# Designed miniproteins, single chains, continued (4), part 15

Each design is a single chain, and the fold is of that chain. pLDDT is the mean over its residues in the fold that is shown.

## One batch from the design tools (miniprotein)

Design m12488
Fold by ESMFold2-Fast:
Parts: sequence; structure tokens; C-alpha cells
Structure m12488 (fold): chain A 103 residues (1-103)
Amino acid sequence: ARAFAIQALREAIALLERIKKLIEEGASNEEVIEKLREARERLAALREEVAPVSPEAAQALDTAIAGLDRAITLIEEGASNEAVIELLDKTIGYLQRVLAELE
């Protein structure tokens, strides 16, 4: 149970870090939004799988999903890449804190 929750949070962190890298490398807003939507679908699936074994990990994934939704909104509203990266960094930080509590 704990090992599965840890794996799910590590996957979530890796997905967010990959999207952050795409933004830093100058990917288009269209490509970034597409990757954010793909990550959201994957995190939603992980959340459903982890919920029966770790309510704490499920709650962390809910927070990450909300962060992805906010990132999409910021890009659509014309926010700077810096603002989107700061939001992703905060979301990654939340997941890393929950991961540390489970380890």
C-alpha cells in the first residue's frame, strides 16, 4: 500500500518536472496546454488507483490536479512563463512534502 502511494507521487512529480522543462525550453502555449491536459488525465487515474490504499496520497494528487487546472487557466489568460513555472514549483513542493511524510 505505502509503496504504491510512494510510486504514484513520484510519477506525479516526474510529470510536473517534465512539463516545467518544456516551458523552460520554449515550447508553445498549445503544446504546454496539451501536455498539462494529458498529465491531468494521468493524475486522475493515479488518484482513483491510490485512494483505497492512501487517502493522504489521494489528497496530494487532488492538489496536483487543481494545480494543473490553474496552470492551464494562467496560460489561457496570458500569464508569463515565470508565473506558470512558479505554480508548478509550488505544486511539486507540495507533492515532495507528502512523499517525505510517507517515506
Scores: mean pLDDT 87

Design m12489
Fold by ESMFold2-Fast:
Structure m12489 (fold): chain A 71 residues (1-71)
Amino acid sequence: AQAEIERLLAEADRLFTRSLVYQGLGDVLNSRPSLQDHQLGDIFYGISDQLYNRGKDLYNQALQKRAQLEK
């Protein structure tokens, strides 16, 4: 129970960290004057959003499991 909650939180944290990396790379690329760099930056923003949403889902699952244990 608690070990599973800790695992879910660790996996969510990993996904959030990766999301931030891709967001930062997208920001760098979109700061450049090249259309190709902007297109690649948009792809990285998409990856960032996907990772964030997956991390949020796992985080919410962990919170629900923790709430059940505290009852």
Scores: mean pLDDT 84

Design m12490
Fold by ESMFold2-Fast:
Order: C-alpha cells, then structure tokens, then sequence
Structure m12490 (fold): chain A 92 residues (1-92)
C-alpha cells in the first residue's frame, strides 16, 4: 500500500540522516590528518558530495509530509545528479 511505502521510506531516510553526521565527522577528521594534496582534494570532493546527498534526503523527508510521489521524484532527481560524481570519485 502507499501508506506502507511511505512509512518504509520515512524510516530509511531517518536512518540515513541519523548516521550521516558521524560519517561526515570521520571524513573531516581524515582531512585534518592528511598532508597529501591529492588525498585532501579527494576527501573534500567526497564531503561536498555527501553534504549534497544529506540536503537532498532532508528535502525528500520533508516532501513525504505532503506527497510520496514528490518525495520519490526528488530522490530520483538527486540520484541522477549525483550518480556521475559518485562514479568518478570511485574511479579515482
């Protein structure tokens, strides 16, 4: 049912947003502890990408208060925008 799909998505988004600050804090700590310019650039790019993902997840969670369809469209748009950057980062 739509209600069950909404509930499951809310739980998934809340879980992702609960763990995200810890992952970002670890990445920022790694950035402080490296002197390699290439690794610093890679970590900064990863942090920026993660921050964009967190913002998108928050927007989708807010949209779920009014529309499951709107939330799914926002998540799809975010995935389409971020997927090439994730692939590029993984290839480095």
Amino acid sequence: SEEKKREELIEQLKRALEIAPGILAEAEEALKNTSDPELQELIREAIALAEEAVAGLKEALKALETSLEEALELLAAMRERLAPRVAELKAR
Scores: mean pLDDT 86

Design m12491
Fold by ESMFold2-Fast:
Structure m12491 (fold): chain A 63 residues (1-63)
Amino acid sequence: GLVEKGEAFLKERAAGIAEQLEKATGKPATYTVERVGKTKFRATVRAGDVVVELEGDAVLLGL
């Protein structure tokens, strides 16, 4: 469904960012994805002292 596609989209993007941050920092990178609204998701990527946040809305993403 729309919600599952939105979550999957953010997970894929967060994983890609985590890989790039891990290579750039030399630190292990982790990511989490959480549902923050009916169709809205937040992904947080951490590598050492670097934190990146992504937000996605499944409706706005056309999913």
Scores: mean pLDDT 78

Design m12492
Fold by ESMFold2-Fast:
Structure m12492 (fold): chain A 74 residues (1-74)
Amino acid sequence: MDQELGELIRAAVLGDEAAREKLKEYLATVLGEKDPEASLERIVAVVRNGAADSAARRRALGLDASELERLAAA
């Protein structure tokens, strides 16, 4: 469940329309969100900000941050 939700969030952040719609349905039906669109945009913003921070830390250590940079830029 948690892994499947994490994959769905990642796909939605990367701009997968089907993943975005499925995540909105999950927010409305499972979590009872009255505004699933606004909830989705909040989740996307949190994930993008976290990815940007993690990418900056990895780059500072000389590590590859390409996947995190893709999430932050989406």
Scores: mean pLDDT 77

Design m12493
Fold by ESMFold2-Fast:
Structure m12493 (fold): chain A 83 residues (1-83)
Amino acid sequence: VEEAKELVLRAIEEQLERSAEALLGKPVTLDGKTVIMTEEQARELRERLLEEARRELERLAREDPEAVVRGAEEIRRQEAEEA
């Protein structure tokens, strides 16, 4: 489970970096709030998402390890499809 958690974090970091570049200038809805993806917004969004993902993963690993493992596989699958 710990390995899945690390995998998810790494995949998220890479996805966020690529998504930020691809979605520059596009609106994104976060917590019911729409923000335009600019360099500054992308950086703040990336930091926030990474921090939230790390916290959620830590909690999920304790409460629902299966969800963490599945999440890691889903992220890897989507990453492969983007490549």
Scores: mean pLDDT 69

Design m12494
Fold by ESMFold2-Fast:
Structure m12494 (fold): chain A 87 residues (1-87)
Amino acid sequence: MEELAEKARAALEAGDLEAVKEALLEMIELTERELEERRSEIPEEEYRVALETLRALREAVERARSLEELLRLLAEARARGLARLEA
């Protein structure tokens, strides 16, 4: 994760949309695997919300056509995840 986070930051500073997307997708995949491994330690409702949030983040990364759009879509996906936890 540290290497991927560093790669994402460097790509973002360089304005390289495709490199940012690649790093973010790898981070999402690793996070999904971590959630699967820790599923027995997480309440089912929280696990489902986390998976739905990760799916929304993946969709945001895939759909974005610019760095500005990517950042906006990621913020929206994160906000939706938080709202579902409060519901």
Scores: mean pLDDT 76

Design m12495
Fold by ESMFold2-Fast:
Structure m12495 (fold): chain A 95 residues (1-95)
Amino acid sequence: MEEELKERAERLYREAVRLEAEATMLALLARMNNHPLYERALELANRAARLAERAKKASSEEELEEIERELRELRRELEELRREIREWLEKKKAE
């Protein structure tokens, strides 16, 4: 049981680190194209970093469930941001 909680926390930590990397890449893409969503991408990266810190310190199932919910929300927002940046770049190319 303790080993399972630790493995779950490590998995959530790795996912949060991955989302931080993705958000950082989107921030760089937005910055290179002078896109106003650069600041939003940085906010998502900061939220992912905070979730990674929380996952490392999580010691209960309730804490892990909260982190999982927040990671799911973050993933959804990151996918939405990626779509918005893509649509904006496509419109810019058409002009």
Scores: mean pLDDT 80

Design m12496
Fold by ESMFold2-Fast:
Structure m12496 (fold): chain A 81 residues (1-81)
Amino acid sequence: SSLLEEARRLLLEAAGLIPDPAARARAVQAANEAVEHARRGDLEAAYKALKELAWLVLTHAPADRRAEAIALLTRASRLLN
């Protein structure tokens, strides 16, 4: 679905706001997991991955990029349900 690939793009942009390489790598993994679980209709697993991604982004992203991070996560979440 083109909507799922747009969601992936937004989630990967949010993960890219993380300066720490290890946290960013986990956030990238969580972003891909969320999209693939949503593609299979496993909404519980998709939301679990999305929550992990949101926690990583909001914990590690610079404070001045927080509003951008929230906007990206919100837009992606709307495309996954």
Scores: mean pLDDT 89

Design m12497
Fold by ESMFold2-Fast:
Structure m12497 (fold): chain A 79 residues (1-79)
Amino acid sequence: KEEEIKKLGKVLRDALLESGIPEEVVEKAVEEFYKKAKTEPLEEAASYALEVAGDLSGLSVEEQRALAETFRRKREEAE
């Protein structure tokens, strides 16, 4: 579980950085992911972290969709 959380957290960070999200926002989103991952399913924790990053960065619906797609692709590559 902890190793899976760490691996997914790295994938999330890489996806956010590739999507041009500022590092301070990436750090905040990844921290929220780790907090939520301790009590919630990994899918819920990742979804919440993507929402945090999108909200803090003022992303449009299309940009949020692109971010989710980038995360999905990187997660598949890491598995």
Scores: mean pLDDT 80

Design m12498
Fold by ESMFold2-Fast:
Structure m12498 (fold): chain A 77 residues (1-77)
Amino acid sequence: MDPAKEKALKAIGDAIGKELDPNKTVGDYFGDLVPASLKDKLLKDLTVEDLEKIALGLYLAGKMNAEQAQAIGKLLK
């Protein structure tokens, strides 16, 4: 996996208080907090765009603050 994606996944996991397994699906952790089109994707197979959508969804749901969302965005640049 891309090191930037790996760091972004760790930051997302830290924000929601869970250790994320890259071999599990988006739906296993985030359920209805993210677009249904991402639910069946494995965390390791997520694109940069997919990770940005997850971070935005968590921010809008109040599961992470603006500083956490901005830090994830910087990791994905």
Scores: mean pLDDT 79

Design m12499
Fold by ESMFold2-Fast:
Structure m12499 (fold): chain A 86 residues (1-86)
Amino acid sequence: MSPEEREKAFLETVKKLKEKRVIDVEDEDSEPVLRMKLMPLAGDVVDPSLTEEQLNLMKYLGYLAGSKKPRITNASEEELEAGKEA
């Protein structure tokens, strides 16, 4: 599946979650902030009516996790800096 199709599905899912007021995200939210806000929803059962959106989030977050910067060895401070880059 092409990356652009996954990104589109992710944006559609974010829009639906925002409309259902499950998550309060702004159009100007930086990508790292948006990912952090959505990551808990991928693992937890938030709303049974959002099963499809959860599946789309899990697929997209799994894809993005694989494309994150591979900084394996570091102190917690470096990990925090990587998270704050946006």
Scores: mean pLDDT 51

Design m12500
Fold by ESMFold2-Fast:
Structure m12500 (fold): chain A 89 residues (1-89)
Amino acid sequence: SRVEQLVQQAAELVRQGRYDEAARVMSQLSDEEKEQVLEQSVKILETYMGKNPELTEFAENVLRALALASPKPVSERIRKIIEELRKKR
């Protein structure tokens, strides 16, 4: 799907340190699509953290791209979600 292609592209851009470009790609998503991507990425982290490093890194890069494309309150919320998931381990 279009959403999957944009998410994959943004994650790869984050992996390369191309943060401004990753933010621009993610900004093409609607607010509803961004919320779905957030929920799916959190589920991937909850499921695969400590079990699959590649999927964990992918999901973290997606969340970082999403945070970069979001207003400060939303980006701070995403950061806290990642920290809580890492803490729960």
Scores: mean pLDDT 83

Design m12501
Fold by ESMFold2-Fast:
Structure m12501 (fold): chain A 80 residues (1-80)
Amino acid sequence: SRLEELVERLARLAGLSEEEREEARRALEEALREGMSVEELERELEAQEVALEIKATEKDPEKALAKLKEAAEKFKAERE
């Protein structure tokens, strides 16, 4: 399911243990019950994954900041 894919992506992003994955799943299910959509959770997670990749691949802090701003503007435009 899409929820299981979100849990797996979050576990990879944060380096979660099996027990922490179950806690993350419950937290995501709670967010969905409180009115967040799966699509919103997927977009937020994608933004975090992109930010982490930029930090890992771009060692120049000025260029990393420029790429982060560009990614943030793109995600904002896609949400509007």
Scores: mean pLDDT 71

Design m12502
Fold by ESMFold2-Fast:
Structure m12502 (fold): chain A 74 residues (1-74)
Amino acid sequence: KTLDLYVLRLTGSDGKTQYLAVAVDAADALGTDIVARKTSSSPVINLDLAGKTLTLDGSSLAENSVRQVGTLTV
């Protein structure tokens, strides 16, 4: 099974930046099957998935934006 890996950059009402790492089933055309997620104050997020620790890099993301940072076959 292939998972698409994304990082989102969000800015809260307090002006603080929060990052969200998500793993989504690549076969889900609607992008609704979120199989793992982790929030962080750092753009570099360690996500534990399928017995592995994956490092996802959201550096240089614009505010309120999302980027695909990789894929994982499980």
Scores: mean pLDDT 76

Design m12503
Fold by ESMFold2-Fast:
Structure m12503 (fold): chain A 69 residues (1-69)
Amino acid sequence: MLSKKEQLRLMAEAYIDETFSDPALREKTLARIEEVLAAAPEDASMEELLEKIGEVVEEALAELAAAQA
């Protein structure tokens, strides 16, 4: 079975691919998500991991908005 972290990584990849058209922004955002998952304890809850991933996504959306302004 897929691990909790592997499932979250796949979900994040799908969301980022659908949301961002810029390859550089996708790569940066996915790299930050991977760092969050790698740094988290193996017994970290799904909710805690989703919260941290959400923060990374919010930062990426802010970068996208700033680039358009």
Scores: mean pLDDT 78

Design m12504
Fold by ESMFold2-Fast:
Structure m12504 (fold): chain A 88 residues (1-88)
Amino acid sequence: TEDKKKAETEKRIEEISRKGEQEMANYPEKREDIRKKMFEEITELISKETGVGREAAEVMAQVFLLKRVEDLREEQEKIKKNEELLSK
């Protein structure tokens, strides 16, 4: 049950991150506002679902967002490598 709650929370964080990333791509001039909103939503979600204090939730939100950026870079690298392998 707790594992399902953690998985659901992580899924919601990913959805918030994807929406924020898409909005920042479409509206670069609003990037700071979108980033702040995304961070706030993730922080509130973590705090509510895990019961940790706001400061701890903010750190967890930052770590998650940094990991998301790293994972996206690795995925892009893998796609590029596979594309090069399939090019004839």
Scores: mean pLDDT 74

Design m12505
Fold by ESMFold2-Fast:
Parts: C-alpha cells; sequence; structure tokens
Structure m12505 (fold): chain A 95 residues (1-95)
C-alpha cells in the first residue's frame, strides 16, 4: 500500500498523468478497507495541497472533494468512463 501511495504522488508531481490515473484506479480496486482507502485519499490530498479533501470528514465528502479538486487543478485528468469506474468502486464500499 505505501509503495502504491508514494507512486501515485510521485507520478502526478512529475506530470505523468497516465501513470497517476492507472495507479489511482489500482488503489481503488485493491484497497477493500474503506477506512484505509479514506485515509490514503486524505494523505494524497495533503501531499497535493487539496484543501477540501484535507477539510472533509465524511468518507463520501473526501471522495467527492478528491475527484472535484483533482479535476479543477488538473483539467481533463479523468475521462467520464474513469470517473464512473471510481464511483462504482466507491459504491461497493458502501453497500
Amino acid sequence: MKELKDAIIAAIKAGDYETFVENLLKLFKEEKDMRKLFQTLKDIGIALGLKRVQEAVHPLEVFLAFLRELEAKYPNLFTDEQIKEFEEIFKKHFP
């Protein structure tokens, strides 16, 4: 997990958006513990200066802030299909 988180942060800081999105999707697919996923998204948000992610308390707020702030800071980072994939994975953690 730590290696994947570090790889995600390193990729986006280097401007490697393809590797960032690939590793972020891998994180969402492999982390089945919602608490750990929530904490990892907050850690990434802190590293990237995503203020709303840092201030969010509820897991749904963290998730929505994370996608919205990334889209605002890095326009066209995600396709509509990728956003739907993240949403479907997230929904599986809140059955």
Scores: mean pLDDT 77

Design m12506
Fold by ESMFold2-Fast:
Structure m12506 (fold): chain A 102 residues (1-102)
Amino acid sequence: KELEEKLEELYSKLSEKLQKIFEKHKDKFPSLEHQIGAAKLLVKIEEKEIDVDADEILEELSKITDLDLFYTIMATFLYGLENGEAPSDEELEKIKEELKKE
């Protein structure tokens, strides 16, 4: 399936350390789309070399069942890590769009 292929592609981009953390939490996510979103977030964190507790992030994200809220929380978190403050509504929507696409 296309979604499963997308998840495998994202997973292969992760370091061995992040792959192990992702596998630990993967089955806790409500849907394959949530799993893909979480993998995209980890890829972004790794690309930007952000020092963060990925275990804690995935544990909290796995509790969010609503997909739109899930992306909102991920976008807010990613922006906060980079800028040290909360995003504006415009910045939040832009990051959500980027996470949904890549």
Scores: mean pLDDT 79

Design m12507
Fold by ESMFold2-Fast:
Structure m12507 (fold): chain A 88 residues (1-88)
Amino acid sequence: MSKEELEREIAEGMALISVGVLKTTLPTILNSKDISLLQKEIDSIKNLQKKVVDNLRKAGASEKTIEEVKEEFDKIIKQIEKKIEELK
């Protein structure tokens, strides 16, 4: 295994952990009726998505892997945005 392969595998593993934690906490977030807290959660998730994507690119992950990770974050963000619209 090359150093580059190891760094990529670590970055991909960290991305999967980040998505997994968000998926696990999402039901608790969606139980909130506080629009301001839900908006803050969206901002936090968007910032995390950017950092994770930047790390994947630096580690040499494939564009397919990067797009799949982006899509997982976008799905979570969209569910919170739908909850905000339901509360308006």
Scores: mean pLDDT 86

Design m12508
Fold by ESMFold2-Fast:
Structure m12508 (fold): chain A 80 residues (1-80)
Amino acid sequence: SLEERVRQLLEQAKSEDVDVRLAAAQQIVALPDLELAEKAMRELMNSEDELTRNIALAMGMESPDPRLRALAQEIQEELK
């Protein structure tokens, strides 16, 4: 299911391998279900792992989806 794929991608985003984390974040941003993408990206952007959080924030800010850009900006302002 798409939900199972999202769960697997969220686990991959915790990988010790930076390339695996980046690939997982890119796949989440590209999900056809915008609601699932937003939910998953919000989880990554609130991660306790600074690198995962920063990758997700950068991907969100550069997203063609204005909803993901707005989400990334909101969370970045909360971190200042």
Scores: mean pLDDT 79

Design m12509
Fold by ESMFold2-Fast:
Structure m12509 (fold): chain A 87 residues (1-87)
Amino acid sequence: SFLEELREAAEEASRRYAPIDRARYTPEQLELLVQASIEFVELLLELGRLSEEEAEIVIEAVRRGGWEAGLEVLGLIERRRREEEAA
């Protein structure tokens, strides 16, 4: 299913970006960036741009791998939406 593929992509992105973020930012900066990123994802859920399950997967990616991991997962959701609109 798409949700299973999305969870796998979130895990891969989190593994890839987590060491990069730890090298780039202090722990305090990472915590603030993660909080801001989660608030943005919650806004997208409130606006109906994400399902509850999609929002959960993006938030998990953000918590484990930071904003760039979350952004990669958001990109996959947007790509699928565009493909469904084009079909």
Scores: mean pLDDT 83

Design m12510
Fold by ESMFold2-Fast:
Structure m12510 (fold): chain A 70 residues (1-70)
Amino acid sequence: SSMDEVKEYVNKRKKELQELAETLSPEDREVLENIARTLEHLANVQKVSLEDLEETSKQMLETFDRLLAS
C-alpha cells in the first residue's frame, strides 16, 4: 500500500536528517532535529489520505531547501 511506503519514506528521511544534523553547527543541527521530529509525527498519521501525508512531507523538505538557499 502507498501509505506503508510513505511512512517508511518519512522514517528513512528522518534518519538521514539526524545523520546530517550531526555534521552541522549546533544551530543548524537544532533546525534539522525539529524537521526530523515533525516528520516522525507525520509518519504516525496513517488514518488520513496518502495525499495529505505526502503533501506535508514535501512542505517540510521545501522548508529545509529554503533554509539552505538563504
Scores: mean pLDDT 67

Design m12511
Fold by ESMFold2-Fast:
Structure m12511 (fold): chain A 68 residues (1-68)
Amino acid sequence: SSEHEELDKLEREYLVLAIEVARGNEAARPRLEAVRAKLEALMSPEQLAGLDRAAALFQESVRARLAA
């Protein structure tokens, strides 16, 4: 459905922007916040918490590689 395609697109955009912020691209932060706000409106708190945890794990992975 159109709603499923939009959710999938926003989820991927959120993860990409989270990775960019973890790499030090602070210019990506306002877009990250805007995309998260859209996701918060479209999904349950449980689904959003799962996505936030996935984003945090990706950010930690990126920071660990940059620190090595």
Scores: mean pLDDT 86

Design m12512
Fold by ESMFold2-Fast:
Structure m12512 (fold): chain A 95 residues (1-95)
Amino acid sequence: STDAVLDRVIAALREALELLKENPDDPIKFTAANLLVAGADTELWIEYERTGDPRLKEARDIILEGIKKFSKASVEEQIKILEDTIARLEALRAA
């Protein structure tokens, strides 16, 4: 279901945020966080292509807007991007 996918995506982004906050100078944790973000985008895309649910498209647009500079951003900028993206997705999930 759309709600289950949104819940998993939010959980993955929260895990990525925690990895960056706890270990900002660890390149392995940095890579793990980036993979979690990429996985979340992929899951939204696959489910949107399957269902056509407009909430999944909106969620994906939110993630893509947030992550368009993510891989080139500083760790501090990545933390802020994730915090803002999670807040927007939680608002969408609650609507």
Scores: mean pLDDT 83

Design m12513
Fold by ESMFold2-Fast:
Structure m12513 (fold): chain A 71 residues (1-71)
Amino acid sequence: SKEDILNEMKEEIKKWLEENPNATPEQRKAGLQKLISDTVDRAREAGLSQDEISELVQRLVDFFQQLWEQQ
């Protein structure tokens, strides 16, 4: 489901940030881009609509940015 993908990808974001505490802005951008790509592929495979995929991606981008700003 969309919610399951969201929760799983949020955990992947948390792990990535924990494993890369000293990541440069360039490295964080690359990491986020890979996570977005993986999310889109998974969501399409799960049969989500384009609107649902766009919402999911935006929610993950916002979550990544929020966690990055808190460091």
Scores: mean pLDDT 82

Design m12514
Fold by ESMFold2-Fast:
Structure m12514 (fold): chain A 105 residues (1-105)
Amino acid sequence: MWVPVSALLPADASAEQRALARELLRANDDLARALAAGASPEEIAAARARLAEALRRVLLTMADAGTELPGGTHALEVPLIRLDEAREEVELLDERAVVEVEVPA
C-alpha cells in the first residue's frame, strides 16, 4: 500500500524538516534495494551507514527540541520502505533492518 510522503509530516513542517525526512526515506530505500539485489557486503554496509547518519540527524533534531538523548551507540530496528520519488509516495515493506546509530556524548 502506497502512502504520500506528505502524510508522514505535519502540514506545518519546515522545508528543512521535509528535506531531512526525504533524506531518511532515500537512505532507507537504498538499503532495501541493496538487500533485495543481493549487493556486496561493502555496498550493504555503506547503505546501512547512510541510513544510520540520516537517523542520527533526526535524533539530534529531536534532542534540540527538548528530548533527552543519551550519548553512545543505539541499536534501532527500522522497517524498510520503497520510495517512489516521482509520485512522492512510500510503501512499507514486511522487512526490517537493525541499524546502529552513534550519538555524541
Scores: mean pLDDT 76

Design m12515
Fold by ESMFold2-Fast:
Structure m12515 (fold): chain A 95 residues (1-95)
Amino acid sequence: APITIKLDPGSIPDGTYTLGLAYSPVYKRFALVVVDPETGQGIVTAAVNEDNYADVDKDTLGIQGYDLEGNNLKEQIFASKDVYLTSGKTITVTF
C-alpha cells in the first residue's frame, strides 16, 4: 500500500535509508522503521495512521527501531524499500 511520509526539518539527516514496514501489536497499526543501510541500526520508528500517513517527528513511537513499550519493531519488518530522504520533505513509498 502507498504510505505518505513527512520528514519535519531536523528530524533525521538527509541520506539513503532503508524504510521498513512493521506491525505494532501495542498500537494495533502499521509502523514505519527508518534503518541506516550501512550499519543496519534502527534510527526512528513512527506510527502509520489510518490515512496511510506517517510524520517522523509528530508520530514518533521510539528510536533505534523500538516502540515506546520496548518492542524491537526492526526485527518485525516484513517489507522494506531503500529511499533517499530529505529533511522537511514529504514522499510517498509503495511497499
Scores: mean pLDDT 69

Design m12516
Fold by ESMFold2-Fast:
Structure m12516 (fold): chain A 91 residues (1-91)
Amino acid sequence: MEEALKELDEFIEKAKNNEVTVEDARRAGRIVAETDDPEVWKKGFELILILLENGKVEAAEAFYEAMIPRKLSPEELKEFVERVLKGYDEV
């Protein structure tokens, strides 16, 4: 749990700096899939949004392929993760 959150935080920082590789994204998606925890999911979906906003379409696709069984288009993936993030309200 703690390691998964730390790795995702590192990937998010890399993504903000436009430094995430396709391999990094795939590993992040695997972490989300294997952990299956709401906090990890939330961070993973935030990572996808950042990748899509920075035009890292291939990295975003690698991420979703690792974390979910269905393949979405980049547009559908963005809408899906935005909806998931809106569903997570933390107090």
Scores: mean pLDDT 70

Design m12517
Fold by ESMFold2-Fast:
Structure m12517 (fold): chain A 129 residues (1-129)
Amino acid sequence: EEVLDPERVKELAELILATGEFTPEGAEQLARWALVASKRYTAAEIAMAVYYLSQLPEFKKLFPKLYEQLRRLPADLLINQKIDLSDPVELLAVAAFGALDEYAQKHKLNLSKVEDIKKALKEAFEPLK
């Protein structure tokens, strides 16, 4: 079982954003970055950071393919559509929804709804005072 640490997820997300060198075709570069980070971060932390970044306007501009994969995955997981596991971007997207599924089960959220996913991410990164 992997432990999800919100502070480490935020740090990884900020590291990816700071790169700035990524292009719209940079989804492969993002996947390579996540693989390098996997030596220091868990798959759940990487998945959550990637999903968090997909909600930012800058990320959507730089990684349109990954954004579309993350948008479609809840439906694809629910209807058991084939996902290309040889594609590192799709693997990261699957891992992201795997991590969110654990969170959703704990908080009774429906991962088929983008709004429920956004609520889960907001609660994970915006701790109550």
Scores: mean pLDDT 49

Design m12518
Fold by ESMFold2-Fast:
Structure m12518 (fold): chain A 81 residues (1-81)
Amino acid sequence: SPELAALEAEILRLVSEILSTLSDEEKKKFNKLVKEMFEALERGDWEAYEKTFEEIRKLVPEHEEELERIEELLRRIAELR
């Protein structure tokens, strides 16, 4: 749906903004955690999702505001039918 596509695009934009501030080593760790987070969401593994999101917060504590927005957008995606 156009609504889903818009939410996904906003998440990708925020992820790109975070990545642009990181070192190459941090980018690799961030991308791995983001992949694991989305894989957990796809499986409906909420414990793995929460754990991975917490690890992302610890990796990039300066981006707490962007991460809160990503979490809000992910909740909105989960509510779409």
Scores: mean pLDDT 84

Design m12519
Fold by ESMFold2-Fast:
Structure m12519 (fold): chain A 77 residues (1-77)
Amino acid sequence: SEKEEAEKLLKKFEEYAKGLLDKLKAAGAPDEVFEQLREQIRETVKALAEKYGDEEIKKLLEETLEKLEAYIDEVLA
């Protein structure tokens, strides 16, 4: 139940973040903006994973990070 709710929230966040990335790309944001966002996302995920320590939640956070990083790479290609 809690894992399912966390997965749903992270998926919604992922979709929202991808939408924002698409809008930034359409607006002509330079590559440096996307790289800065990538760094901020990495630091946030790392801080949350270290703070909460639960193996399952940490894996979900890391999976979300990997998906967002892959999407940034796709946007920059």
Scores: mean pLDDT 79

Design m12520
Fold by ESMFold2-Fast:
Structure m12520 (fold): chain A 55 residues (1-55)
Amino acid sequence: IEKLAEYMGMSVEEVKEILERNDIKIEGDKIYIPHLKVEMTIDELQEKKPAKKVE
């Protein structure tokens, strides 16, 4: 999550609030969006790689 905060130019706490508000889950280095059924790692986000769809 610290990498994501740096990428967005925001504080870690601000990023956490935005993620919770939008029902986005973070587990370690993974970002999971339940309503879209997709996941990506923070490294993949920084490299602008496509998210993986999860079943």
Scores: mean pLDDT 62

Design m12521
Fold by ESMFold2-Fast:
Structure m12521 (fold): chain A 78 residues (1-78)
Amino acid sequence: MEEVEKNVKEAAPQAYIAAIAVGLTLGKSVPEIQKAADEAIENALKRAKELAEQTGKVPSKEEIRRILLREAINLVEK
């Protein structure tokens, strides 16, 4: 799943951007935002691998980005 891991890593900065934007708006601390972004990247990698196994295709960069953004926002909103 080399391509899946590459696509997730390329989209990883977007998790930080989303976590910062939403987290600061919600009054989250910098450490909370950092943890949310890091966990979102890990969760997105797991979900992308599952999707690849289910479909037999590497998820697109756009699909991975959407998974990553959803995870980052959900985690920082906790």
Scores: mean pLDDT 79

